Designed miniproteins, single chains, continued (3). Designs and how they scored, part 67

Each design is a single chain, and the fold is of that chain. pLDDT is the mean over its residues in the fold that is shown.

## One batch from the design tools (miniprotein)

Design m10321
Fold by ESMFold2-Fast:
Structure m10321 (fold): chain A 93 residues (1-93)
Amino acid sequence: MEDEILKLSREQRLEFARKVEEIAQKKIDDPNATEEEKKKARMVLASAGLLIEAIEEGRPDEVIRRLAKQLVDAVKEMNDPEALKALEEIIKK
């Protein structure tokens, strides 16, 4: 999945990061979510923000790869169906 994210355009990578950031924020704001779920969502939010910043700053591919991997791992750990669907959709582009 990290390798598939590297094959995407800059715009596609930003779209993915922004989409999972939105999903994570909704989980944090959900009064029915557990503290553990909110903790995992905060990790996704932070990882997405770091990836967006690195892409916008034109950081080296090695840095973008590492941050993309961290975001994918955080999305999988959060195990939110909407976020997992977003990940599946991006790897099929």
Scores: mean pLDDT 79

Design m10322
Fold by ESMFold2-Fast:
Structure m10322 (fold): chain A 56 residues (1-56)
Amino acid sequence: LPPLTPAEQAGIVAAQEAAKGGLSDTDVARIASRAMKEGLTPEEARRLAQEEVARK
């Protein structure tokens, strides 16, 4: 299986953290898309999702 791109890895990490925090599917998708578009690292994507969860 080919390796995931950095953008795909960031999106997956953001989606997993947002979902664990109880955000809606719409919010999870929005946060994942933002992490991918911003070119975040997986660690930065995780932090972004955790910040969004903390705001709820």
Scores: mean pLDDT 79

Design m10323
Fold by ESMFold2-Fast:
Structure m10323 (fold): chain A 65 residues (1-65)
Amino acid sequence: SEVEEYLEILQRLADGLLKSGNPSLRALGRDIQRAVDEARRRLAAGEELSIDELEDLLERIMQQS
């Protein structure tokens, strides 16, 4: 799945950012992790997600931080 491949990329990005000594980069990593977790929850519940919907979810979470 294209969505699953994108989620794997975002997960690796979040993992790298969370290991940073920079607090702003760690905050970004937490936001990306929250978006990945929410997207995986929705997929597990049987919802369909597009790349565009995942990007919108990430943008909303980042704006709330």
Scores: mean pLDDT 85

Design m10324
Fold by ESMFold2-Fast:
Structure m10324 (fold): chain A 96 residues (1-96)
Amino acid sequence: SEKKELAIEGHRALRELAELILAGAPEEELRRVFERLLELAKKMGILSDEEVEEARRRFEEMLADEEARAEARAWAELARERAEELEEQIARLKAE
């Protein structure tokens, strides 16, 4: 149950990050959502303390790099599409 709740929260945070990236949101808003994702990943045992620090460092490098930001936008478009597909599948399962 707790793992399921954390996974749902992680999905919502990932979608929020994707939408903020696509909207060209301020770096501070991107950092806020990314930090929440790192906290959830650590709580779920997906990332160690060292991996959290590495992910934080790479995120700051991405924000400073125009090419890396373009890759992040491509990821955000794919993340949006996958979230919509999952939501449609859940709706179909509830209808059957």
Scores: mean pLDDT 78

Design m10325
Fold by ESMFold2-Fast:
Structure m10325 (fold): chain A 115 residues (1-115)
Amino acid sequence: MNEKLREAENNLNSKDEEVVKEAAKTIASDREILTKFLELLKKQLEEDDPGRRYGAAELLAKLLKYSEEYAKEVIETLEELGIIPLLEKLLEDKDERVRKAAKEALEEVEKLKKL
């Protein structure tokens, strides 16, 4: 599970859209993997290093963009972990990259909620 999670995380950073889609589906289709991945991202979003917060927000936005098939499970897990209020706080982040990535992630959250 941890090895599969690390591979999926690396694949979400791919420039190949099909690789990114497959990675997002792999994470979102398994509630245990999804929960562990989102817990790791939540920790990174709370770090003092803006590069870590930016990277986590970008990965979250990519996961959400390709999670339409699992929208209900993804939104439920985000709410359970308190990630949505954290993303809202990051809209006021001191680093412009973090603010933009948080906005993109929240836009993807709103798209999934409409499904």
Scores: mean pLDDT 85

Design m10326
Fold by ESMFold2-Fast:
Structure m10326 (fold): chain A 114 residues (1-114)
Amino acid sequence: SMKDLYERAIELLEEIGELLKKATSAKKEELPDILKRLEEKREELEKLLSQLDPESEEAKRMKDSIQSIKNTIEKGKEYIKNPSVDNELKFLVMALAASGDLFIAKNTLEKKLE
């Protein structure tokens, strides 16, 4: 059902949020495993997005969140490959932006369950 889809999407967004929080405080050695888990959850979220009306507010917010997560993973991989203060800051800024998009997506989905 659509309700089951929204509930699964909310759960995935919460799990991604916890991974983003862990990533921002992680040692560089821990980051590859966290990024892999983020990528797996992002792929699951994309499968749920494909079942939504693309013109809906919730679909647009989920799409924004997915893109922010992809950007965070890319900057995280860049930081791992070329460690520098600049690359670390770019990664942290992307993770913060992704957390904001995630919060908006989650709130939009929660309103659909009211």
Scores: mean pLDDT 90

Design m10327
Fold by ESMFold2-Fast:
Structure m10327 (fold): chain A 84 residues (1-84)
Amino acid sequence: ASDEEVKAIKDALAALKAAPGVFVEIRGNKVIITSLGDPESDAVLEKAIATLKSLPSVEVEVQGDVVILTLHVSEEQLKEIKSV
């Protein structure tokens, strides 16, 4: 992934982590995003997912209130992303 893509991933995950009722779990190269359905957080979640889905290094699977991302990034980039 490019440095710009890594920054976009970090920014999106930081926004999601700050959103009420949104939980972000990172397992290896996968990111699991869970929402409790807070209406204010729905807009943040939709915007962040749209950004992540636009990145060629990110695969997005949406299952209702659960979103699973697969990150095609290096080990160093993954460590930077996990620092969010």
Scores: mean pLDDT 79

Design m10328
Fold by ESMFold2-Fast:
Structure m10328 (fold): chain A 85 residues (1-85)
Amino acid sequence: SKEELIDEVEELANEFARLRHQLSDELFKEMTEAISLAMQAIRNDDKELLEKAIELFKKIREKSTNPEVQKIADKLIEIAKKALE
């Protein structure tokens, strides 16, 4: 359900926030904004905004050398793709 997908995104957002002390301000801001866009897109059934969030997660995954950030980004991409179905 939509509510279950939002709950999964919120759990990953909390997991990401625990990494704050390991990350640059720029990366933390970019990921936090992408997560916010994904949650907004899921709530509003906005497929275009959701695709934009997926592209942002992909860029963050590519730029980050932190394996925990890459893992969180991959999980967020999968949730967002499931929301597009």
Scores: mean pLDDT 88

Design m10329
Fold by ESMFold2-Fast:
Structure m10329 (fold): chain A 70 residues (1-70)
Amino acid sequence: SLDLSDVALRAYIEGAVLHAVAENTGDPALRALADRYHEIADKVEKGEITPEEGQAELDRLRAEADRLVA
């Protein structure tokens, strides 16, 4: 089963990596995407969305990240 801490931690780490890339490149789209990863991490951590909902949002953000770095 999906664990709250696992989903939140994954969102946080992936968001932090994207934030570092955004800072190095100056890409505002990557910065905005990184902020959305941290928002999902925060919502899951606070129980505002389920771990399953958080994972679905992470899957969407990963798809958006893939398109931006193409």
Scores: mean pLDDT 81

Design m10330
Fold by ESMFold2-Fast:
Structure m10330 (fold): chain A 90 residues (1-90)
Amino acid sequence: SMAEEKAKEVVRETARKVKEMIEKNAKNEEIHKVLDEGARKVAEILGVDVEESIFGHVAESLKIAVEKLSNEEALKIVEEAEKKLLEYLE
């Protein structure tokens, strides 16, 4: 559907921005804002509650990953999350 295609675009763009921010050693607070905004936009497009959605849960998991893991490990987790969310939207 058109909504699923728009949601996929937001997922890809959010993952791209987050990966660039990690590579540039951006502050965790800034990365968290981008993750929250991405999850909110996807939930809004699909008409679901962000907190109850897989998109909200994945955003929270990625926030923890960026805080606790090395940049290399965080990048890997972001790529895996992007792949899983895109599969979910098929």
Scores: mean pLDDT 89

Design m10331
Fold by ESMFold2-Fast:
Structure m10331 (fold): chain A 91 residues (1-91)
Amino acid sequence: DETAAFMRRVREELEELGLLDPELRELFERAAAGDPEARRQVAAFLVEQARATTSNPDALRAAEIVARGIETGDFAAALEELKKLREEKAK
């Protein structure tokens, strides 16, 4: 359940950043359940939707980090980058 654990954790981080919408949450749940098509869609959709809906560099970076983690399977690296972004936003 590496992907499921990662997707849940990323969802929590995105919620803290104010990036998580209901539609995106549903895609995350499907991806966490092991749907490979949902995983590809989450990766592409996160980056594209963030660029379309926000010019906030933190939100855009968060989307890119999540997409990279999903595509490459480098979940630990993606999570660490999200934590750094969260810390910067908290200031």
Scores: mean pLDDT 70

Design m10332
Fold by ESMFold2-Fast:
Order: sequence, then C-alpha cells, then structure tokens
Structure m10332 (fold): chain A 110 residues (1-110)
Amino acid sequence: SPLELARQATTLSLQVAGLYFDVLYRPENVDEIVKEAQTLIEFIDELSPTVSPEAQKILEELKAKLQEIIDKAKAAEAAGLSPQQRRDLLVPLTDEAIKLMNQFLKLVQS
C-alpha cells in the first residue's frame, strides 16, 4: 500500500542519516559503518521489487553509493588514514546518498 511504502521509505531515510552521523563522528569505526551500509543494501534489495521502475533506478544508484562507502571505508582502514582523511573521502558519498534518498522520497510521496 502507499502508506506501507511511505513507512519503509521513512525508515530507510532515517537509517541513511544514521550512517552519515557515524561517518561524521566516528569514521574510524569501520566495522559499524560497513555493517550499517550492508544492512541498508539488504533493505534496498527487499524494497526494490515493490516500487516503480523510476524509483528502482534511484535505489540502484543509492545501493552503488553504499557499496562505494563500504569499499572506501575498508581501503581507508587498510591505508591507516586519519579520522579527517576518512571524513574527506566518506562524507561526500554520504551527502550523495542523502540526495538520492530525498529524490526517492519525492517519488513515493507523489
């Protein structure tokens, strides 16, 4: 139903915001960042078949950004980057994820 989709979209939006705050305040907590991003990817995979093709495209782009966050967080850990260097890499990706999430919310509210 439209109400169920709106609830799922809201939950996804709050979880993406949670990932942003984890990157911003604790970018060295790689295991938590990876776990949260993987959980979001699983949520997107469950949600994707239930939405329009236009909304699916946005979810695919969001999933790609979450995977990039995972890959870069792991690479930054392996390279021994400082917390600020990790923020410089990851915050722009979380900003893009939030923008994609806002586009998805507009579609499901239409």
Scores: mean pLDDT 90

Design m10333
Fold by ESMFold2-Fast:
Structure m10333 (fold): chain A 59 residues (1-59)
Amino acid sequence: MEPSADVKEQARASQIAADLVAAGPVSAQELRDALVAAGIDPELAERIARTVATHRANR
């Protein structure tokens, strides 16, 4: 199976998000902005940030 560019971008976005969360408390807005600053697609960045926020709210 050939990994698509979108799959690689999602993996990179997830790694950046994990590193930021591990460094301390961050808001969904801060996480989204950091992902966009790192060159992640804004729509993907928002989806990642919302997913993280949803998981925290359900905990």
Scores: mean pLDDT 74

Design m10334
Fold by ESMFold2-Fast:
Structure m10334 (fold): chain A 79 residues (1-79)
Amino acid sequence: SREELLAALLGGPYEEGLRDGLELPDAEAEARLAAVTAEYERLAALALELGAEGNAALILAQRDAYEAGYREGRARRAA
């Protein structure tokens, strides 16, 4: 289903964010978050320039999944 496909496509970014947020030192984690989110935003902008609005929306959803994982990882690291 579309829901299963979306879960599969968003799961990887979330787990990467969780790992980065949990494992990286503060300065490296902040730099990684900035670099990863900038790359997703760059790719989404490119997709929009090509008229691929659905692809842009998916790329931004993957960015949001990474950020959610990252925040959870940082929260666990701080506890």
Scores: mean pLDDT 87

Design m10335
Fold by ESMFold2-Fast:
Structure m10335 (fold): chain A 71 residues (1-71)
Amino acid sequence: GIEEARRLIREAAEYHRQGKNREMFKKIREAEKVVGEEETLRLLEEIDPRLYVQVSTARALREIGDQIDKE
């Protein structure tokens, strides 16, 4: 539920502070599996706005890359 997603996002924020971006993104993907992509972004913006910018930018770049790979 939402409490589990909040915990995962706080763990992601801790990895981000340590410069462990791979571990950070793994925790974000675990949160997405629990509450979905939109709710994960909302919780990121609430809990850590700096991490929200990093994750939302990475998602936008991934979507652009996925579209290019399909051509």
Scores: mean pLDDT 77

Design m10336
Fold by ESMFold2-Fast:
Formats: sequence, structure tokens, C-alpha cells
Structure m10336 (fold): chain A 64 residues (1-64)
Amino acid sequence: GPAERAALERAVELGKELQKKLKEKYPNAEVHVVPLDGDHLRVIIIDGDKVTVETLSMAEVEAL
């Protein structure tokens, strides 16, 4: 519905901002931030042979 769509649009926007911040923090790594739904983002950081995968709630993203 309209509320779920608005939540997803917000998650996409915050995900783009988070990806930019993480790319600045880890310039030698490949960084992907993918919205899973309106309340969760999947963060993937690839640094050579090291792969970090985290799931963050929107509350956690906003606290960063």
C-alpha cells in the first residue's frame, strides 16, 4: 500500500547515502547496499578475499 511504498522509497534513499559513506570509509573495497524491504538494508563489503555481509534495520542506519 502507500505506506509500504513510502517506507521502501525512504530505504532506497538512506541506502544510497550509506553506500556513499561506506565507499568513502573503505575506498579500496567494493561496497553494495541493497534494500531488502522498507525496514532493512543488506550491506556487502568486498575487500580482496574478505567478504563482510551485514543486515541493518532502518533504526540502526539512522543512528549512524
Scores: mean pLDDT 83

Design m10337
Fold by ESMFold2-Fast:
Structure m10337 (fold): chain A 76 residues (1-76)
Amino acid sequence: SEFEKLREEFEKSEDEEEILKIARKLIELAETLEELAEIEKLLEEALKRVKDKKPILELSMEAGVKALELAVENVV
């Protein structure tokens, strides 16, 4: 799947701009809470590899908001 390919590219990337680009696409493509949880783990690992942590933290917040939206849709 496209999500799995982007996850592999994210894990292999050392370029901060590429990491951010892939992370944004992963959040956009995520359709399940499990996929969003995986993205959050990937972003947490990326914090060890990037000099500017702010964009990664902002993306982590976006993933959290999307997870909340998906959880609400399944209950209501």
Scores: mean pLDDT 81

Design m10338
Fold by ESMFold2-Fast:
Structure m10338 (fold): chain A 103 residues (1-103)
Amino acid sequence: EDLERLRAIAEKHLGPEGAEAFVRGYEEGLKMSGPEIVERVNKLLDEASQLPPDSKERRLLLAEALGYIIAGEKKYPGLSAFVADKTILLERDPEVRALLEAV
């Protein structure tokens, strides 16, 4: 099951709270249109960019944004291109980057 697999991978890299944020983004993203996903990801990444790089709050926002992106790519292949300018924030967090590479 995709959700079971994704939760296990997220928990390995981000711990329980990060995994919950990621899974929340993924499940909500599956219910949304492409434009809605792009808007939500932009808001989460903009909020994350205002927080210190080492903050738990920033990591949780990045984890949730990644969940939306993975759901968006599953429903609308190529959707991540519309947020590519901001996804560098996901790569700059080592744990979030590891999850991104694993999924």
Scores: mean pLDDT 85

Design m10339
Fold by ESMFold2-Fast:
Structure m10339 (fold): chain A 85 residues (1-85)
Amino acid sequence: KPPAPTGTVTVTSRSASKALDKAIEIKKQHPDTVVTALRVEDGRVVFQATITPDTDDSTIKLLRRRAKEVDERLRREREERRRRA
């Protein structure tokens, strides 16, 4: 049975972009750590990104774009739901 990974950190935020930024800062301070950034909505994970020691700047830039896309999509859905009501 594989052992549970040691040195894994999970960051949760109301914004995927903020969770990812915090995960990047944690990885900067602890480069050997695997950091997972999560956005949770109503107790469900709506965004997940894992940053490993092998994650390069190009991948981080892509993850930041995806996080912003998720945040904008959820904000738009929230606005549309209110306008429809």
Scores: mean pLDDT 76

Design m10340
Fold by ESMFold2-Fast:
Structure m10340 (fold): chain A 94 residues (1-94)
Amino acid sequence: MDEEVAKALTLDPETAVLELGALAERDKDPAKSQALIDQAKAYGLSKGLSEEKVNKLIEEGKEIAREASRLSGNPSSAAVGVALRKMAEQTVIP
């Protein structure tokens, strides 16, 4: 298992799915990107999240990865993206 994927799976289920979505967006290999998306879906569903919520979290993770890239100039800044997502959660009910 990828080190970053293993680290993401230690987070709460929603944050793990979001982080995997962010990792998928930054991955330059389409096959690896798709595998990360598939893993995020399987993991989220196994933890009791709905398919709709899992898909939404994956898309949010992708958008956060793009925003983190813009702020730091590094597409790999997924941790910054996750932090921004957690801050957004304080203003909206999941």
Scores: mean pLDDT 69

Design m10341
Fold by ESMFold2-Fast:
Structure m10341 (fold): chain A 87 residues (1-87)
Amino acid sequence: MIEVTVRVRAPEEDKTRAGEVLLRALVEAVSVADEKKVPYKAEVRQEGNEFTATIRTDNEEVAEEMARAIREVLEKHDVPFELEIKR
């Protein structure tokens, strides 16, 4: 099982925007899996101003495409993040 994990930490004044952009990134990512009919599980956690989203799938190519979609959306909207792919 492959895990794509993204972490976003925003200042208190920007947390709503950062959270909304992360949700857009996740929608784009899961659309990749849905179009390719690949199963996934997604979890999102918030602790104060920090968001952590983890998407799990058994398909490595889809995991890489989901990670790329997340990166592109977050970079386009200038949201700082950390992104990792683990098996």
Scores: mean pLDDT 84

Design m10342
Fold by ESMFold2-Fast:
Structure m10342 (fold): chain A 106 residues (1-106)
Amino acid sequence: GLKEYAEAHKDDLENLLKAGELARSRGDYKTAIEIYEKLLELAKKQNASDGFLAGILRRLGEAYNKAGDLSKAITAYEEALEYAQKAKNEEAVERIEKKLSEVKKE
């Protein structure tokens, strides 16, 4: 399954991102969360760009929100916002701020 695929490809950022997106598209948010958490750990270890880390954290926030874990979703979006600000990506900042506001109203 996708979890076994993520374990086999744990050292490949692109393959982990694809596996996480596939799990998300299938509504398998538990598997998507596990894959995105591994992707985030690996991306940080490999010194990935602030923009890339913001993208992973936004996806993780969306997956937590869909799984009903609002507290973890808020934390992930807040961390995504910090990285998007460091990346000086104003479009990403506005997008994440909107998502964070929506989740906090739930």
Scores: mean pLDDT 84

Design m10343
Fold by ESMFold2-Fast:
Structure m10343 (fold): chain A 86 residues (1-86)
Amino acid sequence: DPSEKLTLTPEQRAVFREVRPDDTRDSLTLEEVGIALLRYAEKHKLLYYDENGNLVIDAKDTPLGRLLGKDKFTFEEALAAVRAQA
C-alpha cells in the first residue's frame, strides 16, 4: 500500500537526508520512502540491470547496504527491508 506510513529510524533518516535534506518529518509514506530509495541509489550510482533485465540496487560497501544488511536488492526487497526496520 503506497499510502502506508512508516516512522523512520534515525539511521534511515540519516541515509535518506542526502536526498531529502529539508524534510524534518519523522514519518513518510511507503511511496515517499520508495522515491527516496530510488533517488539515493541514482545519486550514488548503485542501479544496474541484471542478466534478466531487472533493475537491481547494488548497495555493497555503502551506508544503505549497511543499513539494510544486504549487498544487493531488487527495489521491492529494499523497500520491504526499510519497512521491516521502521
Scores: mean pLDDT 80

Design m10344
Fold by ESMFold2-Fast:
Structure m10344 (fold): chain A 75 residues (1-75)
Amino acid sequence: MDSRVLALIEEVRAGRALEALTEALRGSSPEGQRFMLSRLPPELRAALADVRPAPGPPLFTPSELAAMAEEARRL
């Protein structure tokens, strides 16, 4: 797992889920963003609905996005 992914998981665990997931979504493909949002609780999906992926190649794999979403779902 990428060290950046581990840092974002730690941010989720530290109570900064909104900030960590915003960064993850910006580093995602459009497909990855849709996948992550489907895994999040409805309240977090609503809060993150306006986040747009940054231009360029995705920084995170679907499995890494799933790991971050599961940590947020457990809060």
Scores: mean pLDDT 76

Design m10345
Fold by ESMFold2-Fast:
Structure m10345 (fold): chain A 63 residues (1-63)
Amino acid sequence: GARAARLGLIHAQAGEQKEAEGDLESAIRHYDEAIAHLRGVPSQAELVRQLEAKRAELEAKLA
């Protein structure tokens, strides 16, 4: 619903901000929350794919 889309987008933006700050662990946590909220929103399926790819890329950098 609209609440899930809004919360997901807020977390996606927070994740981008943390990534820009170099806080990759916090960025991953925010992207995980964004994915959880947006996964049930069909109109946001492309954003979910992009966030899942970004999360995997950041996690690989921390490994």
Scores: mean pLDDT 85

Design m10346
Fold by ESMFold2-Fast:
Structure m10346 (fold): chain A 99 residues (1-99)
Amino acid sequence: MREEAERLGEKALEAYEAGNYEEALAYGTNAILLDGDVSEEVALTTAKAAVELIREYKGDKSKMITYLVFLTMAYSTAPDNPELKEYLKEAEKIIEENE
């Protein structure tokens, strides 16, 4: 289980670096679902991917809400991380400005 989560986390990082934000989000969220004790780097990458997708699909309320849910899942793994708090606030602001 942990080894599988680590492998998915590595794939999330690679996908994010390639600009494949949907793949990065999918790998990151699956890593978190398999093992809630993922690295902060994986959680941050998942959150960053979610923010980029919320920006890309601004005005699509269903997609924005779905990506916000995945971002809140990433945030829940390291709630004291200030960067995760900032990504959550940024996502909420984008959604509020596009409602």
Scores: mean pLDDT 84

Design m10347
Fold by ESMFold2-Fast:
Structure m10347 (fold): chain A 76 residues (1-76)
Amino acid sequence: MEEKVKELVELAKKAAEARAAGDTAAVMQYRMEAARLLGYLDEEMWEEIVEAVEAGDEEKARELAKEQVKRAEEHL
């Protein structure tokens, strides 16, 4: 769980950087990588994680990522 949470946050950071650069293709790629990592990705939760990263709220990003990982494990 902890490793997937960490990797999801790193993907969200990459998506936030791509979004800041206007690289829509990279944003979509990182989202797809997150969905592949977890097997299930809630789009609204993903956007909240990316927004938390953009705001510099690392604690909120980790809490949301942990919830997303739990939901993915329950969904599969």
Scores: mean pLDDT 84

Design m10348
Fold by ESMFold2-Fast:
Structure m10348 (fold): chain A 68 residues (1-68)
Amino acid sequence: SMAERMERRRELIMESASEGVKAIGYASTAVSSDRNPKDAEEGKKAREKLDEYLKRSQELERKARELA
């Protein structure tokens, strides 16, 4: 039904937002790690996680748009 589709869309939007917030956290870690060469490995891992969570957020947003 339309109501079930709208509810599923809302769930996907909320999940996408959650993954996006995690991505922002990793972006902050990556920026902070650039200030100290000792933290280079931590920064690299944070950038990898940033990319991973951004892709998850984008995929969930894409699925939500398909239900529009």
Scores: mean pLDDT 87

Design m10349
Fold by ESMFold2-Fast:
Structure m10349 (fold): chain A 83 residues (1-83)
Amino acid sequence: SEAVQEQVYGLLSAIVQAIEAAGLADDPEIAELIAEAVRRAQERDFEGLLEVIEELARLAESRGALDVAAFIREVARQVRELA
């Protein structure tokens, strides 16, 4: 559904904004996972998207960005409810 796709893109945009605000946008591993998340969303692979979002949350947590990791996990919960 186009409406679901738009909601997923909005949620990914929110993740990117949180990562940028935390100063993590220049981390190459984080940038790679964001690009992979966008790719899976474009392919409508919501299961694969959830795997990447969970990996992104773990990586943010490993960088000490606990609030960002918690936010990313909340977005993952919302994506599951849309799928």
Scores: mean pLDDT 86

Design m10350
Fold by ESMFold2-Fast:
Structure m10350 (fold): chain A 63 residues (1-63)
Amino acid sequence: SEIEKQKKLTELFELLAKEDPELYRFVLSNPEVQKDIEELLKTKSPEEVYKELRERYAPLLAQ
């Protein structure tokens, strides 16, 4: 549902802002990543999506 989607998005962004501010800024600056997040949240929890984003983009941010 739309309410569940909004709740998951809010929880994920709160997690990102708290745990990984650099990844949070990267996500906000990249519309394609935001689309991927919405798709991932259809089947995964915010915590699972956060871990996947970190693993996928950590090497890029560490460069």
Scores: mean pLDDT 81

Design m10351
Fold by ESMFold2-Fast:
Structure m10351 (fold): chain A 98 residues (1-98)
Amino acid sequence: EVEELLEKAREYLEKAREYAEKGDLEKAIEYLLEGLDYLAKAADLIPETPRSLILEIVALKIEAVGLSNDPNATAEDVLRLIERAEEVLERLEELARA
């Protein structure tokens, strides 16, 4: 169950990166938000998840929504959020294996 949610998060973050690299920021943010939703679901199922990691997922969702409403948002801005989400994914994968 947790492994399936983390696999879905990885798939959506990979799509987010692909669209960000193509300059399709609307689709990149859409896929990033889906990936973050799967990360949040996985974090809820992992008892050892630190509160700081849950707060990072919430912060990333808020920042992603902010970028979707920012006419000056760049691919670089979206890629930075994707990198932070990828770090959260790696940490949750590590916790799930413990």
Scores: mean pLDDT 89

Design m10352
Fold by ESMFold2-Fast:
Structure m10352 (fold): chain A 95 residues (1-95)
Amino acid sequence: LTEQQALEAEVGVLEIRLAISYHYGTKLAKESGDEELLKRIEEAYQKAVEHLQRARDALRNGDLATAREHLGEAQRYIDELDKLVEEAEKKVKEK
C-alpha cells in the first residue's frame, strides 16, 4: 500500500464518520431545542467538509504533505463534532 493509497482510504473513512456524526448530531440537537448547539454542529461539519475536499485536491496533485495537513484538520473538526454529539445526547436526556 502506497502512502497516497493509504491517505485516499483515510479520506473515505473520515467522510463516512463525518456523515454519521453529522446526521445523528443534528437529529439530537433538534430534539433538544438547542439552536446554538445545532449551529455549532453545522459549523464543525462545514469545516470538516472543507478540509476533506482540500485533502482530496492535494492527493490529485500528488501533494502528500498538504493532504496530511488537511486530513489532520478534518480529524480535529470531526473529533469536535463527536464531542458536540455527546453534548446533544446529554441535553436530550435532561428533563
Scores: mean pLDDT 88

Design m10353
Fold by ESMFold2-Fast:
Structure m10353 (fold): chain A 71 residues (1-71)
Amino acid sequence: MDKELIEESVKILEEAGLKDSAKILRDAAKKGAPVENILQAAVNSALHAGKNDAAEKIRELAKKGGVELPK
């Protein structure tokens, strides 16, 4: 479950052109960072880059996966 949520969030970032952020999040996941921290970082990266649609997709992914992110 967690791996699938992380890979989908990374894919959303890559499709939004945020390849460096996607790589950082994959590395964090390999180091055992919690899924909620990775998904929150993904949302923050998308918002910082002005990719609001990508940020919203990641929030929806988290909600469907049962991960609660701070708003």
Scores: mean pLDDT 80

Design m10354
Fold by ESMFold2-Fast:
Structure m10354 (fold): chain A 80 residues (1-80)
Amino acid sequence: SFDDLRAEIQQQLDDLRKEVQKMIAQGTPLQDVYDLLNQRYLELVDRIDASDLSPDDKAELRGFLGDQVYAIIREAEAAV
């Protein structure tokens, strides 16, 4: 369902945010953080596209995903 996939994406994004915070705390370069975020973004887009959801639901989840990834990028940049 939409709610199940949204919850799955939210959990993966929460885990990703924690991973990014750990990377920044360890002195990992921002470029490596960007590479990780780009890889995970593309994987989650593929997951959304592979779902049986309507085109409108997929567009909504992609928008949600994009907004959340952008927020993680801004949080990482502010933390260095």
Scores: mean pLDDT 89

